# Ledger of designs, part 52: designed miniproteins, single chains, continued (2)

Each design is a single chain, and the fold is of that chain. pLDDT is the mean over its residues in the fold that is shown.

## One batch from the design tools (miniprotein)

Design m5785
Fold by ESMFold2-Fast:
Structure m5785 (fold): chain A 85 residues (1-85)
Amino acid sequence: MALEMAERIAKELKEAGLEAEILVIDLSKPREEQLKKLKEAAAKAKAKGLKSGAFSDDMSEESIEEVIETLKKLGLKALLLARKE
């Protein structure tokens, strides 16, 4: 997802008292380095029981709000994957 989207979701989750982490992927780096960071983040998320999500840059506000409400209701910790354009 776009970094601005991930920051909005993380802010709302923190305001609700939930834990949220943002992993920013630098698209100017080689693909191998990007994939390594993604694999490390995925392994860490699974080990800690974190819910991870990747969203398109064109998600509607309603879709974003629905995801936030679901995470709040379940009390899940979130790892949000963001790209830097």
Scores: mean pLDDT 65

Design m5786
Fold by ESMFold2-Fast:
Structure m5786 (fold): chain A 60 residues (1-60)
Amino acid sequence: MVFSGEQAEKAALRLYLEGKISPEQAAAIGRIVREKGKITSAEIKEILGEQADEFIELAK
């Protein structure tokens, strides 16, 4: 799956505020989104590991 920058920013902010991802993980997602305008589920899984599935559900 592919997510827009808006979808990814919303999901990352939610998980960050809930304490489920680190500032470094949030920054890594933001970097990809700024550079590419989008992020893939594979990139999310690489950055977030076990939290990737929750991110994917929030980003839909």
Scores: mean pLDDT 85

Design m5787
Fold by ESMFold2-Fast:
Structure m5787 (fold): chain A 70 residues (1-70)
Amino acid sequence: SMEELRTLLEELMIGGSITVARHIIENNGNLQVAQETIDEAEALAERSTSPRREELQAEIAAVRKLLDAK
């Protein structure tokens, strides 16, 4: 269904942003870009109706803690 496809796309977009932000932080990249990337992921997750919303929000929180430790 179109709803299932939309949910999968949202999950992919949020997950991709989490992966990119984590990669930037772990490779001593631009922390401002990492912050902006994770902020966008958080905004998308907040609006998501995905059954994985809580899991994605937990992963975002983990990346924020990693960023704060720098």
Scores: mean pLDDT 87

Design m5788
Fold by ESMFold2-Fast:
Structure m5788 (fold): chain A 64 residues (1-64)
Amino acid sequence: SEEERIDARADALKAAVQARFPDLTPEEVEELRQYFREALRDGKPLSPAARKVEELLNRISERA
């Protein structure tokens, strides 16, 4: 189904981000996955997801 395709692609994008940023918490990872799912479902560019990644990186920096 289209939902299965969207979920698979969102999971792949999530995995790529986790590989680069292993300090993400499970909650931050799920938030990022949901953001990718919404962007893909709406057919919107992933450029807003770049801002979400920046937000998560700022949270990591604040914890360090």
Scores: mean pLDDT 71

Design m5789
Fold by ESMFold2-Fast:
Structure m5789 (fold): chain A 72 residues (1-72)
Amino acid sequence: SMESQIVLQATIQKLRLVGDAVDQLIAERQRLKAQGASQSDIDQRYSQLSDQLTQQLKQQVQQIDEETNKKI
Protein backbone atom coordinates (compact mmCIF):
# COMPACT_ATOMS: atom_id res chain seq x y z
CA SER A 1 0.00 0.00 0.00
CA MET A 2 0.97 3.68 -0.24
CA GLU A 3 1.08 3.82 3.57
CA SER A 4 3.49 0.84 3.69
CA GLN A 5 5.74 2.49 1.08
CA ILE A 6 5.83 5.77 3.07
CA VAL A 7 6.75 3.89 6.29
CA LEU A 8 9.43 1.86 4.46
CA GLN A 9 10.98 5.00 2.94
CA ALA A 10 11.07 6.66 6.39
CA THR A 11 12.77 3.56 7.86
CA ILE A 12 15.42 3.53 5.09
CA GLN A 13 16.08 7.25 5.69
CA LYS A 14 16.60 6.61 9.43
CA LEU A 15 18.98 3.70 8.70
CA ARG A 16 21.01 5.90 6.32
CA LEU A 17 21.32 8.59 9.02
CA VAL A 18 22.63 5.99 11.51
CA GLY A 19 25.11 4.72 8.89
CA ASP A 20 26.33 8.26 8.20
CA ALA A 21 26.88 8.87 11.94
CA VAL A 22 28.88 5.63 12.31
CA ASP A 23 30.98 6.55 9.25
CA GLN A 24 31.73 9.98 10.76
CA LEU A 25 32.90 8.39 14.04
CA ILE A 26 35.17 5.91 12.21
CA ALA A 27 36.60 8.64 9.94
CA GLU A 28 37.35 10.98 12.87
CA ARG A 29 39.08 8.21 14.87
CA GLN A 30 41.19 7.23 11.83
CA ARG A 31 42.06 10.90 11.16
CA LEU A 32 43.25 11.44 14.76
CA LYS A 33 45.30 8.20 14.75
CA ALA A 34 46.95 9.21 11.44
CA GLN A 35 47.90 12.57 13.01
CA GLY A 36 49.58 10.80 15.97
CA ALA A 37 47.04 11.95 18.56
CA SER A 38 47.29 10.41 22.05
CA GLN A 39 44.79 7.71 23.07
CA SER A 40 43.39 10.14 25.69
CA ASP A 41 42.78 12.82 23.02
CA ILE A 42 41.20 10.25 20.68
CA ASP A 43 38.87 9.01 23.44
CA GLN A 44 37.86 12.57 24.41
CA ARG A 45 37.09 13.57 20.78
CA TYR A 46 35.27 10.28 20.16
CA SER A 47 33.05 10.78 23.24
CA GLN A 48 32.28 14.40 22.29
CA LEU A 49 31.45 13.55 18.67
CA SER A 50 29.42 10.47 19.72
CA ASP A 51 27.31 12.61 22.10
CA GLN A 52 26.76 15.30 19.43
CA LEU A 53 25.79 12.75 16.77
CA THR A 54 23.45 10.90 19.18
CA GLN A 55 21.64 14.16 20.02
CA GLN A 56 21.43 15.08 16.31
CA LEU A 57 20.10 11.61 15.39
CA LYS A 58 17.38 11.79 18.07
CA GLN A 59 16.21 15.15 16.69
CA GLN A 60 16.30 13.96 13.05
CA VAL A 61 14.46 10.70 13.86
CA GLN A 62 11.75 12.67 15.71
CA GLN A 63 11.32 15.00 12.69
CA ILE A 64 11.10 12.04 10.27
CA ASP A 65 8.51 10.33 12.52
CA GLU A 66 6.41 13.53 12.75
CA GLU A 67 6.51 14.08 8.94
CA THR A 68 5.73 10.39 8.30
CA ASN A 69 2.71 10.52 10.66
CA LYS A 70 1.37 13.56 8.73
CA LYS A 71 1.46 11.53 5.45
CA ILE A 72 -0.36 8.44 6.78
Scores: mean pLDDT 89

Design m5790
Fold by ESMFold2-Fast:
Structure m5790 (fold): chain A 97 residues (1-97)
Amino acid sequence: MEEIARMLRQLAVVAERSDSPKAKEIAELLRKGSEAAEQGNFDETIKYAEEALKLAEEDGDKRLAAMVYDVLSQIYEARGEKEKAEEYRKKALELMR
């Protein structure tokens, strides 16, 4: 959970430095996800990360979207949901081509 929180905070910094029109909103969602992860709340962490992912995809920021998919993969792995973790990992790799 601490590692997931750190990753989400790092992504928030990356999002804030993006030329994306939705950069600030994505960064805010990633920060909220990090706070939920620090509290051990997987459901809230996933919710905020998925909202950030949707905005990154709508904005066409493939790199940021791939990084959020990678974090979601790690969250599902930590929950023991291996099949979802693999699905999200595959989506991250597809976007990084």
Scores: mean pLDDT 83

Design m5791
Fold by ESMFold2-Fast:
Structure m5791 (fold): chain A 71 residues (1-71)
Amino acid sequence: SKLREELRKAIEKGDFKKSSELMIKIVEEEKDPYSGVLMAAVGKSVAKGRGDKESEERFDKALERAQRRLD
């Protein structure tokens, strides 16, 4: 996937803002809700560890949407 390749490059460059934005896009486009939940949870944990409250909130909302798709 082009998005996953761009995410890998952003992580390698230490571009945490771009990596968070790309990970959120991947979560929103993920067809498998289980994978979406897992990725959103990981993204939230990373953002929280960095003190990035805006990305943490965005991942929280993505996680909630992915969890609702399991209902």
Scores: mean pLDDT 79

Design m5792
Fold by ESMFold2-Fast:
Structure m5792 (fold): chain A 69 residues (1-69)
Amino acid sequence: AEKAREAAEQAADENGHVDPGYAASLALEKGVLDEDGATRAIILALSFADENGYATAEQVAEALKAAAT
């Protein structure tokens, strides 16, 4: 659970915006997700993107946690 947040935070830029694909890759490296979980996390994170198409580290962390189940 906490490692999902760590992955999202490491993927965040200086403005807190996260690329969902990069965050999912970091979660795979940390052992939080498998390959199928990473794909689901990307889809979920994109559904949480704001009106400008950017997701926050918090939103991506929640998507990674949900995909891990």
Scores: mean pLDDT 73

Design m5793
Fold by ESMFold2-Fast:
Structure m5793 (fold): chain A 75 residues (1-75)
Amino acid sequence: TDKLNDIASKSTVVATTFQEKAQQVADSDPELAQRYQQISDLAQQAADYAKQGNGDQAQQYFQQAMDLGQQLARE
């Protein structure tokens, strides 16, 4: 569905973005890099579930990635 395709697309962008952020800070702040990698991993799982047609799991993992990202932004 369009909704599943949208979640897959957005989750893929989030996964790529946070993987790049993790690489950027890997040498200077390895703890922050690990947290960015966790967001990337959650977003990648959301994309994978969306591609499999599992909208409930896709939405849950996407929300977890977004929540963790917002938590980091407030620190």
Scores: mean pLDDT 87

Design m5794
Fold by ESMFold2-Fast:
Parts: C-alpha cells; structure tokens; sequence
Structure m5794 (fold): chain A 100 residues (1-100)
C-alpha cells in the first residue's frame, strides 16, 4: 500500500541518519541521482525541481533541508505511480545495505 511504501522510505531515511556524515552525504547524493532519473522518466517537473534543490542544499552542507526536499520529491513520484516509488525504495535499500 501507499502507507507501507512511505513507512519503508521513512525507515531507510532514519537508518541513514545514524551513519557518519560523509556516508550520509554519499547516500543522499545517490538517492538524488535515482530520484532525478525517475522524475525524468515520468516527466514529473515538480519532483525534478525538488531534487535539484536537494542537491543544492547538500552541496551547501545542509543535510536536513536536502532530506526534506528528497522526501517531498518522493511523495510527488509516489502519487504518479506506486511502482516508481517501490523501485526507488528498493534501490535505496541496496545502497544502504552496501554502506552498512
């Protein structure tokens, strides 16, 4: 369900928050890259703009604002197609597992 996918996304973000800062930056950059590809594939301009804003915050060292923009973009993509959001969560799980 949509609620389960949101819960999975939030659980992964919470796990990332426990990592060293350098790993958090690397993982958030990877998530942004995944999200940008997904947003372009489904032509979701709102999600694309939010992910570009997330990249800017991340480059400025503002991880909290980057995370908020990543989550906003994820919600936009989830509303377009649940399978797109599921694919993002699966790719996030793979990245986080490799970092653990």
Amino acid sequence: SQSQIVQQFQALIQQVAGFPRSDQVAIQNAIIDIGIRAARDVNNQAALRQLMAARGYLQAGDLASAQQQIFAAFQQLLQVNISVAQAIVQQMQAIIQQAS
Scores: mean pLDDT 88

Design m5795
Fold by ESMFold2-Fast:
Structure m5795 (fold): chain A 82 residues (1-82)
Amino acid sequence: ELEELRKKIEKLSQAFAQSTDPELQEKVAEIVRELHERARALGGTRLSPEDLRALYQEFLNRLIELAKEAGLEDVVKEAEKI
């Protein structure tokens, strides 16, 4: 499941990286910053597999919401098939 979450995140991240919208790129960066702060609060480099999975799921959920707002629903559907 952790590998599946990483593949879904990678697919959405690739779509965002292909965007020419700097506002969209800044929103992605903000999500990444918030998740890094949360990971640090949970123990940084000593995260349990369960905590790591939960953080990746949170990251994926936020990227999906942003992608839908940006009109990238087709990419969201492709990621959901993974």
Scores: mean pLDDT 76

Design m5796
Fold by ESMFold2-Fast:
Structure m5796 (fold): chain A 69 residues (1-69)
Amino acid sequence: GFVIKSEEDVKLLEERLEKAKLPLSKEEREKLAIIIYSELFGEELTVENLKKVLESVGVKVPKSKLEKI
């Protein structure tokens, strides 16, 4: 799986958020990618971990879109 281990993964997270077609601006995707990196550093990116982080910052995303990230 995808393990968040470096700052370069922030850009990869931004690309994945864009590909998932979330209703977010570029600036919102950049901020969210940094938050995901900070909260999940050293952990494997899973739908469960991602959902928990997004809910903690008030971002509501359906499971079908989380699976694309």
Scores: mean pLDDT 77

Design m5797
Fold by ESMFold2-Fast:
Structure m5797 (fold): chain A 65 residues (1-65)
Amino acid sequence: MEYAKELVKKLVLAITNNKPFKYLTSDGVELTLYEDEAQEVIAKLIENPDLSKEEIEELLREASK
């Protein structure tokens, strides 16, 4: 899906620039993912290309903890 692919590109860009990835959730919470967390999310998004926006946001919340 386009959303998952767009998010993977943003996560990869953050990792390649040695910057934390920041994501603003639908309820206004800012999540911060560091390199290891971002890599985990990328792997899951590639494995599950049909994830909805809600499922992707939940995955990001889990990784940021």
Scores: mean pLDDT 80

Design m5798
Fold by ESMFold2-Fast:
Structure m5798 (fold): chain A 67 residues (1-67)
Amino acid sequence: DLEEILEGFELGKKEVEAELAAMPPKVKEFVEENLPLRPEIESLSFEDIPEEQEKLAEELDKLLAEA
């Protein structure tokens, strides 16, 4: 159970990091203005609550759609 959750979380962190690296420069600026919690995302990768992770993912998706 916990191992499965941790694996999913690690994959989620890598996915977000890869997505950020693949973002165009203009989108990065837009995200920085709307997501000042970027440092928290990095630090909370393994302790993040599923609810907060889903909110952040949805927020990023909306920002990408706006760009």
Scores: mean pLDDT 59

Design m5799
Fold by ESMFold2-Fast:
Structure m5799 (fold): chain A 79 residues (1-79)
Amino acid sequence: SSENKQSLEAMIETIRKKAEELGMPELGEKIIEYLRRIEAGELSDEELEEGFARGKAFAEEHAAETSEETRLRWLAIAA
């Protein structure tokens, strides 16, 4: 629905702002591109599962790190 699209755009704006604040706008754009591909239905279930597996592996490797930079990198690696 249009409301779901507005919610996605709000999430995208938040990600972009956080990435800019961290000096990592390229990682923000990578995450945004991935989210737009999910919305467009361009990713298969297999591709989504593979992305989540990459994100999980990164998160487990960096479990002791709680910085916003580490969180942004985690989202980017899942994409």
Scores: mean pLDDT 70

Design m5800
Fold by ESMFold2-Fast:
Structure m5800 (fold): chain A 82 residues (1-82)
Amino acid sequence: MKEEIEKLRAEIERLEREAVRKYLDGQITPEQAQRIGRLLREASELLDKAEQYLENGDFEKAESYIKEARRKLEEARRLLDG
């Protein structure tokens, strides 16, 4: 589970770099870049909560927050790929 959180954090960094590149290259609009940024920030906050629940031994809540973060990252990816 902690390894999964680390992989998702690496994914956030990768998508953020991709979004910056696409924005500078004119491939996404300022509105799309802002929306992607919000989704990545929300995913990061959800992973912070997942880590807190994991430290407290609440694996069910940790997994729930990880799944929600994953959904936010999927939405960000769709915006980048569209």
Scores: mean pLDDT 87

Design m5801
Fold by ESMFold2-Fast:
Order: C-alpha cells, then structure tokens, then sequence
Structure m5801 (fold): chain A 75 residues (1-75)
C-alpha cells in the first residue's frame, strides 16, 4: 500500500486513540484533529485506506472526526 507519510502519521494517531486511555488518548485525539483540520484530504485518504484494509474501527473513528469537523465524507 502506498500511503502518504501524513496519512500514515494520522493512521498511527487513530490507532493510539483506540488503544490508549486518559491523557495519552486525549493528546493523540488532539494531534489527529489538528492534522484533519489543517488538511482534510489526509482524513479522507485515511478513511479510504482504512475501508480498503477492512479496518472498521479506525474507519469509524476517522468518519466520526470528519463529521465533527463538518467535513464532506467520501462515499
């Protein structure tokens, strides 16, 4: 899979949010939100990559964040 380094970073943060708790989860979520706000295309590409890989948990998390940021979600 050819992933943009920014998409890979966002993916790692999404996994950290799922697997961590407390302050670490909050920090990872904030960093991910910053990336998605700065470049929504990264979030859309991450969602497509997660769907393609069958990573439902990551895909659902990213979709929820894109909705919260009021970004258009690819179908």
Amino acid sequence: LNLDPKVLEAFDLAVQVEESSGPEQQKAAEELDEILEADPAVGKELLLAADRLGLESVANYVRRRLMALKQEIPV
Scores: mean pLDDT 71

Design m5802
Fold by ESMFold2-Fast:
Structure m5802 (fold): chain A 83 residues (1-83)
Amino acid sequence: EEKVKELEFEIEVLEGLADIAIGIAKVIKDPEFAIKQLKKIKEELEKLRKEAEKLDHPEAKALVERIDKLIKEVEEEIEKLKK
């Protein structure tokens, strides 16, 4: 239970960092910087996904789904920033 809450908080932090990275890219017009930051965020999300999968808990399965959605969104933003 406590570990699920910790993962949820870490996911929220990574969501915020992704929003900041995208915002910075729009202001400074440096897509390469944003792509680099988003790739790091994706790597951290993949690590959290593995941690959540190790937890045999219904709430952890919901977190895996949330992480998968966020990873997909990050990948889509990276592709948009490349072109």
Scores: mean pLDDT 77

Design m5803
Fold by ESMFold2-Fast:
Structure m5803 (fold): chain A 80 residues (1-80)
Amino acid sequence: LLKVSKEALEQLAKKGSYSGTILYKGQEYGFSFSNSLGGKILVIVGPKSGGKLKGATLLKSEATPEKLAKVIEQLLKELS
């Protein structure tokens, strides 16, 4: 199960973005969170080997580590 740490949200708040890498079904994926206009967070996921990216937005007020993890899992499933 994918887990997003509280530190990811702290970095998003301090630096405006956070990025990392996850292994999913034997393939490396990059993910990122960034502050967007209108109090939203943009989440992007894509294979590190290159290819199509998938994105989603959620309200910053609703962004918990658990919610962000679920969004990343959804995007990974859509890419696989």
Scores: mean pLDDT 78

Design m5804
Fold by ESMFold2-Fast:
Structure m5804 (fold): chain A 71 residues (1-71)
Amino acid sequence: MEFVLTKEQYEGIQILIKLYNEKLSRKERKELLKEAGRLLKIPVSTIRNILKNSKSISEIVDKVLDLLAEQ
């Protein structure tokens, strides 16, 4: 990786890892998706698509880093 993450970006990515690995209630998933979107400055719909279409944590991280680099 050729750039340093902010604390907010790091925390947002950690929430995405949790959402991918853990089976959470609908309410908890909604709140965490909203928080990750706010921290990463990425639309919740985009985050939801990344989680659905990614097969590993590394793929989720790579897709998020690509979006952050385009900002």
Scores: mean pLDDT 79

Design m5805
Fold by ESMFold2-Fast:
Structure m5805 (fold): chain A 69 residues (1-69)
Amino acid sequence: MEAELTRLFLEAIFSDDPAPLDEIEKALRARGVPDEDIIALYFSALVAAKFWGKENVAKAAEERIKELS
């Protein structure tokens, strides 16, 4: 993960705001990254959100994983 994408990921988790995850997904899709890797991104966000008790990000990640599966 590039420094910019890492920053957005941490911002989403610690602010409990899923919006930065949408920016990461858009950047990855622009690079032609497959849906399997996008799902892995949201799975990583879900695990981190549950560990830190971040309910909004956890819910958004679970919903997006279901949409992409």
Scores: mean pLDDT 84

Design m5806
Fold by ESMFold2-Fast:
Structure m5806 (fold): chain A 99 residues (1-99)
Amino acid sequence: AAAEVEAQVAAARAKIPEIAEEVAEAARERGASEEQVRELRRRAEEIAERLLAVRLEVLAGMPEEEVERRRREIAEELLRAAERLGWEEIAAEIREALA
């Protein structure tokens, strides 16, 4: 059980740079500047780490209400970032997910 959790955490953490690179590549394809790409990569890594932390706390017995609050906060931060970048389609998808 403990070894399984550690292996899952290690595997999830190893995927964070991969997810950040996918976000960066998608941003470049949409014509984002290198500065915007760098900012998005950084935020993707931060958000992935926060989601991993929430998942670990769930495994440790965090109440479902607190988990939902944490996920909503992360989604709202993503929405603000998308709005600041003018990514209206992504912002609309996040708003739909929050509804």
Scores: mean pLDDT 73

Design m5807
Fold by ESMFold2-Fast:
Structure m5807 (fold): chain A 61 residues (1-61)
Amino acid sequence: SERIELLKRALAKLESVKAGGSAEDIDELYELLKKLGIKVDPTTSLDELEEKLKKLLKEEE
């Protein structure tokens, strides 16, 4: 499923950002979130975003 692939890529990019990723990693993460239809407020923490992505991935089979 394309949606599962996008969720896995978004989660991998999120881990890169948390590890001290570049501005490019942040931009790529936001593009993946937009493709997934996920709305993220500027106040949303990286940890909260990670939990949302993991929950969505578990809902896909």
Scores: mean pLDDT 78

Design m5808
Fold by ESMFold2-Fast:
Structure m5808 (fold): chain A 113 residues (1-113)
Amino acid sequence: SPYEIAKKALEEIRKLVDEIIDIMAKHNPEAAQAARERFDELYQETLKKLEEHKDNPEEMIRILKELVDTIVEMAETLKPLLSPEDQARVDELVKKIVEIGNKAIEELKKYLE
């Protein structure tokens, strides 16, 4: 189902975001906590929007795109606080998040006319 595709992508993205926050916590625990709280709110809001639009693959695509764009923005804001090694690791994790989002969007597009 479109909802199961979107939910699976959201859960995989959440795990990668948790890794980014854990990296951030090594450098700035307060910034990491703020990012965790912001992401938890974003996660719950995204899940609610996906539940509300279970029968609308077009809106699910929009919701997932907005989620990925927001996570990329959050990661870019945090990167300057990290070491070069950890910046490279965050870039790898962000790339994986974008790939998961894009794969889910392409799978959801198969449900469009």
Scores: mean pLDDT 89

Design m5809
Fold by ESMFold2-Fast:
Order: structure tokens, then C-alpha cells, then sequence
Structure m5809 (fold): chain A 110 residues (1-110)
């Protein structure tokens, strides 16, 4: 589990702070000292695995629903759509699948 870089630890601390309401400094120190928020890291891995499966199988509505239900409240609609595009590219799905997923997100955001 490669939280060895300060940049990676800080990035994860931002995510933990956004999801739990824990102050950023407290989250960062807990991550830096090891062993805390492994449950959050595991949940994120499970979510990413499920998203990858939905996208690879063309289940764009289910993927959009999962992106929306797991997004931090602080994330803007534009940041959420960009996150979905980046994730789709990272798992190697077609541009058509990425575009369809983003359109489903837009439709559900009203």
C-alpha cells in the first residue's frame, strides 16, 4: 500500500477530510503515522472495482448512479463529470462508454 510519498498522503488526507469532516491536519497526521483510514481506502478500492466492472460491461446508468452516490458533497458537478472521464480513461473503456456515462450523470444532476 503505497502512501509512502508526502504528496500521496496529503491527497488521501484531503479525501478523508472531505468524506468524514475530520480536519485536514488531523487526517494527514493519522495517515502519515500509518494504520488509520484503511477502511476508507478499502471502500474506495471496492467502489473503483465496481465502477470499472460497470464501465467495461457498458452499464453506464449503474456507473453514473455509483459515481453520484459516492461523490463527496464538496465536489461540483463539473468536477464529478471530469472525475468520471479520467476514471473511464484509466480503466481503458471506449470514449463512447465514457461519454454515455457522463451524459447519464448530467441527466441525474438535473
Amino acid sequence: MDLSSERAQHQFALTVSQETGEPLGTAYESIKNGGRYLDIAQRHQQIRNQLAQYLKNGKTKQAADLFLSTAPKSMTPEQLKESARKFGRSVGVSQETIDATVKEIEKKLK
Scores: mean pLDDT 73

Design m5810
Fold by ESMFold2-Fast:
Structure m5810 (fold): chain A 107 residues (1-107)
Amino acid sequence: SAALERMEELLERTEELAAELKRAIAENAPQAELRALADEIAALVGEMVRLLLELFPEDEELRRLAMEAVRLVSELHAAIDAGDREAALAALDRLLEVLRRMLELAR
């Protein structure tokens, strides 16, 4: 499915950005750089959520996971703004788990 291939591509790009954000956090990069990476992750997650809701509008389980992903993006932004490295890493790891689960259920 072209839509599933697009979701897999979006997840791969999100995982690459997540690895870059983890590296930037470890290197104590400027807050503006951390925020820019988090904003790019948020954009990819938003596209993935929109695509899933368009393809599966009546799937309540996917809707719940989509809302969880949006919440975790907000938690990631809040953690970066607070300078809380551990909270940012935890939110990012949980986000990747939710996104992988969404793709698994969409297959």
Scores: mean pLDDT 88

Design m5811
Fold by ESMFold2-Fast:
Formats: C-alpha cells, sequence, structure tokens
Structure m5811 (fold): chain A 101 residues (1-101)
C-alpha cells in the first residue's frame, strides 16, 4: 500500500539518522533501532501490511548486525539478544494476526 511504502521509507530515514548520530554509543544505537522497529512493525501489522512489517524487521536486523561488527564482544552478545527479542516480537504479532478469523 502507499501508506505502507511511506512508513517503510520513514523507517529507513530514521535508522540512517540514528546510525549517523556520533553522540550515540553502539549500544544506544541498537536500543533506538529496536524501539523504532517495534513501533513501525506494530503499525504495519495493524494496517494488515505483514510484508511491510517483515521488510522493517529485515532492515532493523541488518542495521543491528552491521553495528555489532564494530562493537566489543560483550556488546555483540547484547546486540544478538536484542535481535532475538525483535524476531520474537515480530513472530508473536504475525501469529496473532494469522489467528484472527
Amino acid sequence: SAEGERLIAEFRREVEEILADESLSGKEKVDRIFELARRYIERLVALGDLEGAEEVLGLALTAIVELAETMSPEEQRYAAEVADELLRYFNELRDAAAARA
């Protein structure tokens, strides 16, 4: 949908702004991307745009993985845990949407 495409474009822009923010630590960037992804995924699922929600998930996971490559081993483990939590959140919302008759 046009609304879904707009939301994905806004998400991409906001992620780029977070990644470019030199005042934020890698961990703070991971936390902000996680919170941002949750909001956009929830909104896209509410619109019935599961494909758009999956695209937002993929974009967020890619950004978290790229950030993790520049981090300490302790922070890399944290980033992996955040990624797993985001995947779990998406799966729960997707399964709840599929259960609606």
Scores: mean pLDDT 88

Design m5812
Fold by ESMFold2-Fast:
Structure m5812 (fold): chain A 57 residues (1-57)
Amino acid sequence: ADAAAQAAAGAHTDRLIREKVPEILRKIDEAAERSDPETRENLELGKRFVERQAARL
């Protein structure tokens, strides 16, 4: 019973991360649009890192 409650809390956390990832990616895209090519490349690398972490869920 307690283990099931903890598993549900973990699933809720994963869901929140999954829901917040698109918002983070959107903010990165907005920053990249306003940035120089070198900074944009670094932001794209950061975006790929976030996408890979989300794919592990």
Scores: mean pLDDT 74

Design m5813
Fold by ESMFold2-Fast:
Structure m5813 (fold): chain A 97 residues (1-97)
Amino acid sequence: GDEAIALLERAIDLIDRAIDKIKAGDYDGARADLNEAKALILKAGEVLGRPKVAEGLVKTIDIALEKLDAGDYEGALFELEIALALTRMWLAILKLE
């Protein structure tokens, strides 16, 4: 549905923005964007009746946040690129339904 599409499009934008913020050294701004993206992904999972898919994506973002807190910025970026790819794939599948 249109609500889930809008939620996932906003989550994708937030993850993309967080990646740019990490590259710029704005780690607090990146954390804020990632926490908002997690909330939107979980809501999309509820709307679609796919909570386990949403939980899997959020877990990848949580691993990125843990790496960011540990100062592993390269590892955090790698996990966020995975989260971004998976979220885009879910959006693409949803648009085909």
Scores: mean pLDDT 90

Design m5814
Fold by ESMFold2-Fast:
Structure m5814 (fold): chain A 78 residues (1-78)
Amino acid sequence: MDFEKDVNEAMVRITVSVLRIALSSPKIDELSDQQRQQEIQQTKALRARAVALGDEAGDDALKAEVQALSDQLIAKLS
């Protein structure tokens, strides 16, 4: 239904914004090895949830954007 699709798309868009803010943060380079590993696990969980919501919404473009941004964040944390 359009309402459920709109809500799911909004949730994925919020996730994209959160990932963009994280990627632009200068503090990411100041994280300890333990903090980096924790952030990687949290990013993987966030990606999985957002991808599932993107599938429910039928928005492959938002799904791909979340995957790309989360992969970039994981790479920067690694």
Scores: mean pLDDT 81

Design m5815
Fold by ESMFold2-Fast:
Structure m5815 (fold): chain A 64 residues (1-64)
Amino acid sequence: VLSPEERAALRERVAAALQREYGLPADVADAMASTIVTPTSTRAEIRAALRQLGVSEAVIDEVL
C-alpha cells in the first residue's frame, strides 16, 4: 500500500512521463495523472492504466 507521500511523488512522476511521452500540456498531464494515481489505487492498477494508455514497459518501470 502506498503512503500519501509515495502517492504524491508517483503522481508527479506519472505527470512528467505523460508530458514527455505524449507531449501533453502540464495541466492535461496533471489531470490525467490524478485519474491514474487515485487515493486508493495500487501500483498494479497504476501499471495497468499506463499500459492501457500505450505507455511502454520501460517507461512504466522507470515511473514505478
Scores: mean pLDDT 81

Design m5816
Fold by ESMFold2-Fast:
Structure m5816 (fold): chain A 83 residues (1-83)
Amino acid sequence: MLPPPELLEIARESGAQEDELTPEELLHLVGLYLLEKGAVDPDDPSVVDISDLPLGKLAGKERLTTKELEQVIMEHLREHAVP
């Protein structure tokens, strides 16, 4: 699956060498990206602050749960899925 450019950029920053990723691989790489950027709330690791990241524009929210972020990512992957 070829992710949208914003998600692909995030995956590449987290060590992705291929443009074709499974949803599970992309979610894992986004998780690593959030940890590297310090976006995970240290007092509540289920919450992420993405206001200053490309993900904030995709989600339309500044803070959300990791589960809500996974839903946003999956919706964008559906829009950019290769047949």
Scores: mean pLDDT 71

Design m5817
Fold by ESMFold2-Fast:
Structure m5817 (fold): chain A 61 residues (1-61)
Amino acid sequence: SMVERQIEALVALIREIVEDPSLTERQKENAIAALLAYASKFLSEEDVARLEERAREILAE
């Protein structure tokens, strides 16, 4: 679905942020928080929760 493609694109951006060697851990946290806040403007609460779950998975890797 279109929503699934949007979530996949946002997950890819989160992965790029986590893998960016030029960013401090604080900068990565702030960038992810900003991305999630922005996503909440166009995604449902349920879809934001799914995106947050995916972000936690990536950060735990």
Scores: mean pLDDT 86

Design m5818
Fold by ESMFold2-Fast:
Structure m5818 (fold): chain A 74 residues (1-74)
Amino acid sequence: SEEAKKLFEKAIEALKKGDYETALRYLSQGLNKSPLPASKAVALSLQFVAAMLEGNRDEALKIAEEAKKLIEKA
């Protein structure tokens, strides 16, 4: 879970820099190393990709922050 948190932090940092490819890579790695159920991880990944395709960086950041919060309590 700690490794997943650091990966989500790297995803957030990449989003702030406008590097969506790097952000998606780190988010995917973080979800794979997270204690979240597979269904929840898939849902978060799809929401994140949808936000990026819409050009909604603020929503993508919110999704990454929520993923981080979910694993902070696990």
Scores: mean pLDDT 77

Design m5819
Fold by ESMFold2-Fast:
Structure m5819 (fold): chain A 97 residues (1-97)
Amino acid sequence: KPKVIKAKKADSPEETLESLREAFAGKDEAKILPTDRIKNGDKIIFLGPESRAVLVIKPDGSQEVLTIEELARDLGLDPEQLLSVIPKEPVELIVEF
C-alpha cells in the first residue's frame, strides 16, 4: 500500500520543499502551500519521479492530473527541485489545512 502522510499548511515555497523532503525520507507529516488546484481535504498521490505527474483526488471523488511542472509552478518551486525529493515508491498526502 502507498505510504500515507498528513500535509499541513506551509508558509513558504522553501518550507514546502524541505518538509516534503523530510516526509518522503520517513517522517509522518508534511507541509504544503495552498494553491488554486490543491485545497483542504484533497489527496495528492505521488507515483514516483518517472511518472511526470501527480494525481489529485478531491473530497467528492473527482480526480485531476497535474504535471510536476504545473505542481512546482503552483507551489513556487523549481520543477527539478520538486522531482529530486519524490520517492520511487508511491506516497499519498492527505491535505489538512
Scores: mean pLDDT 77

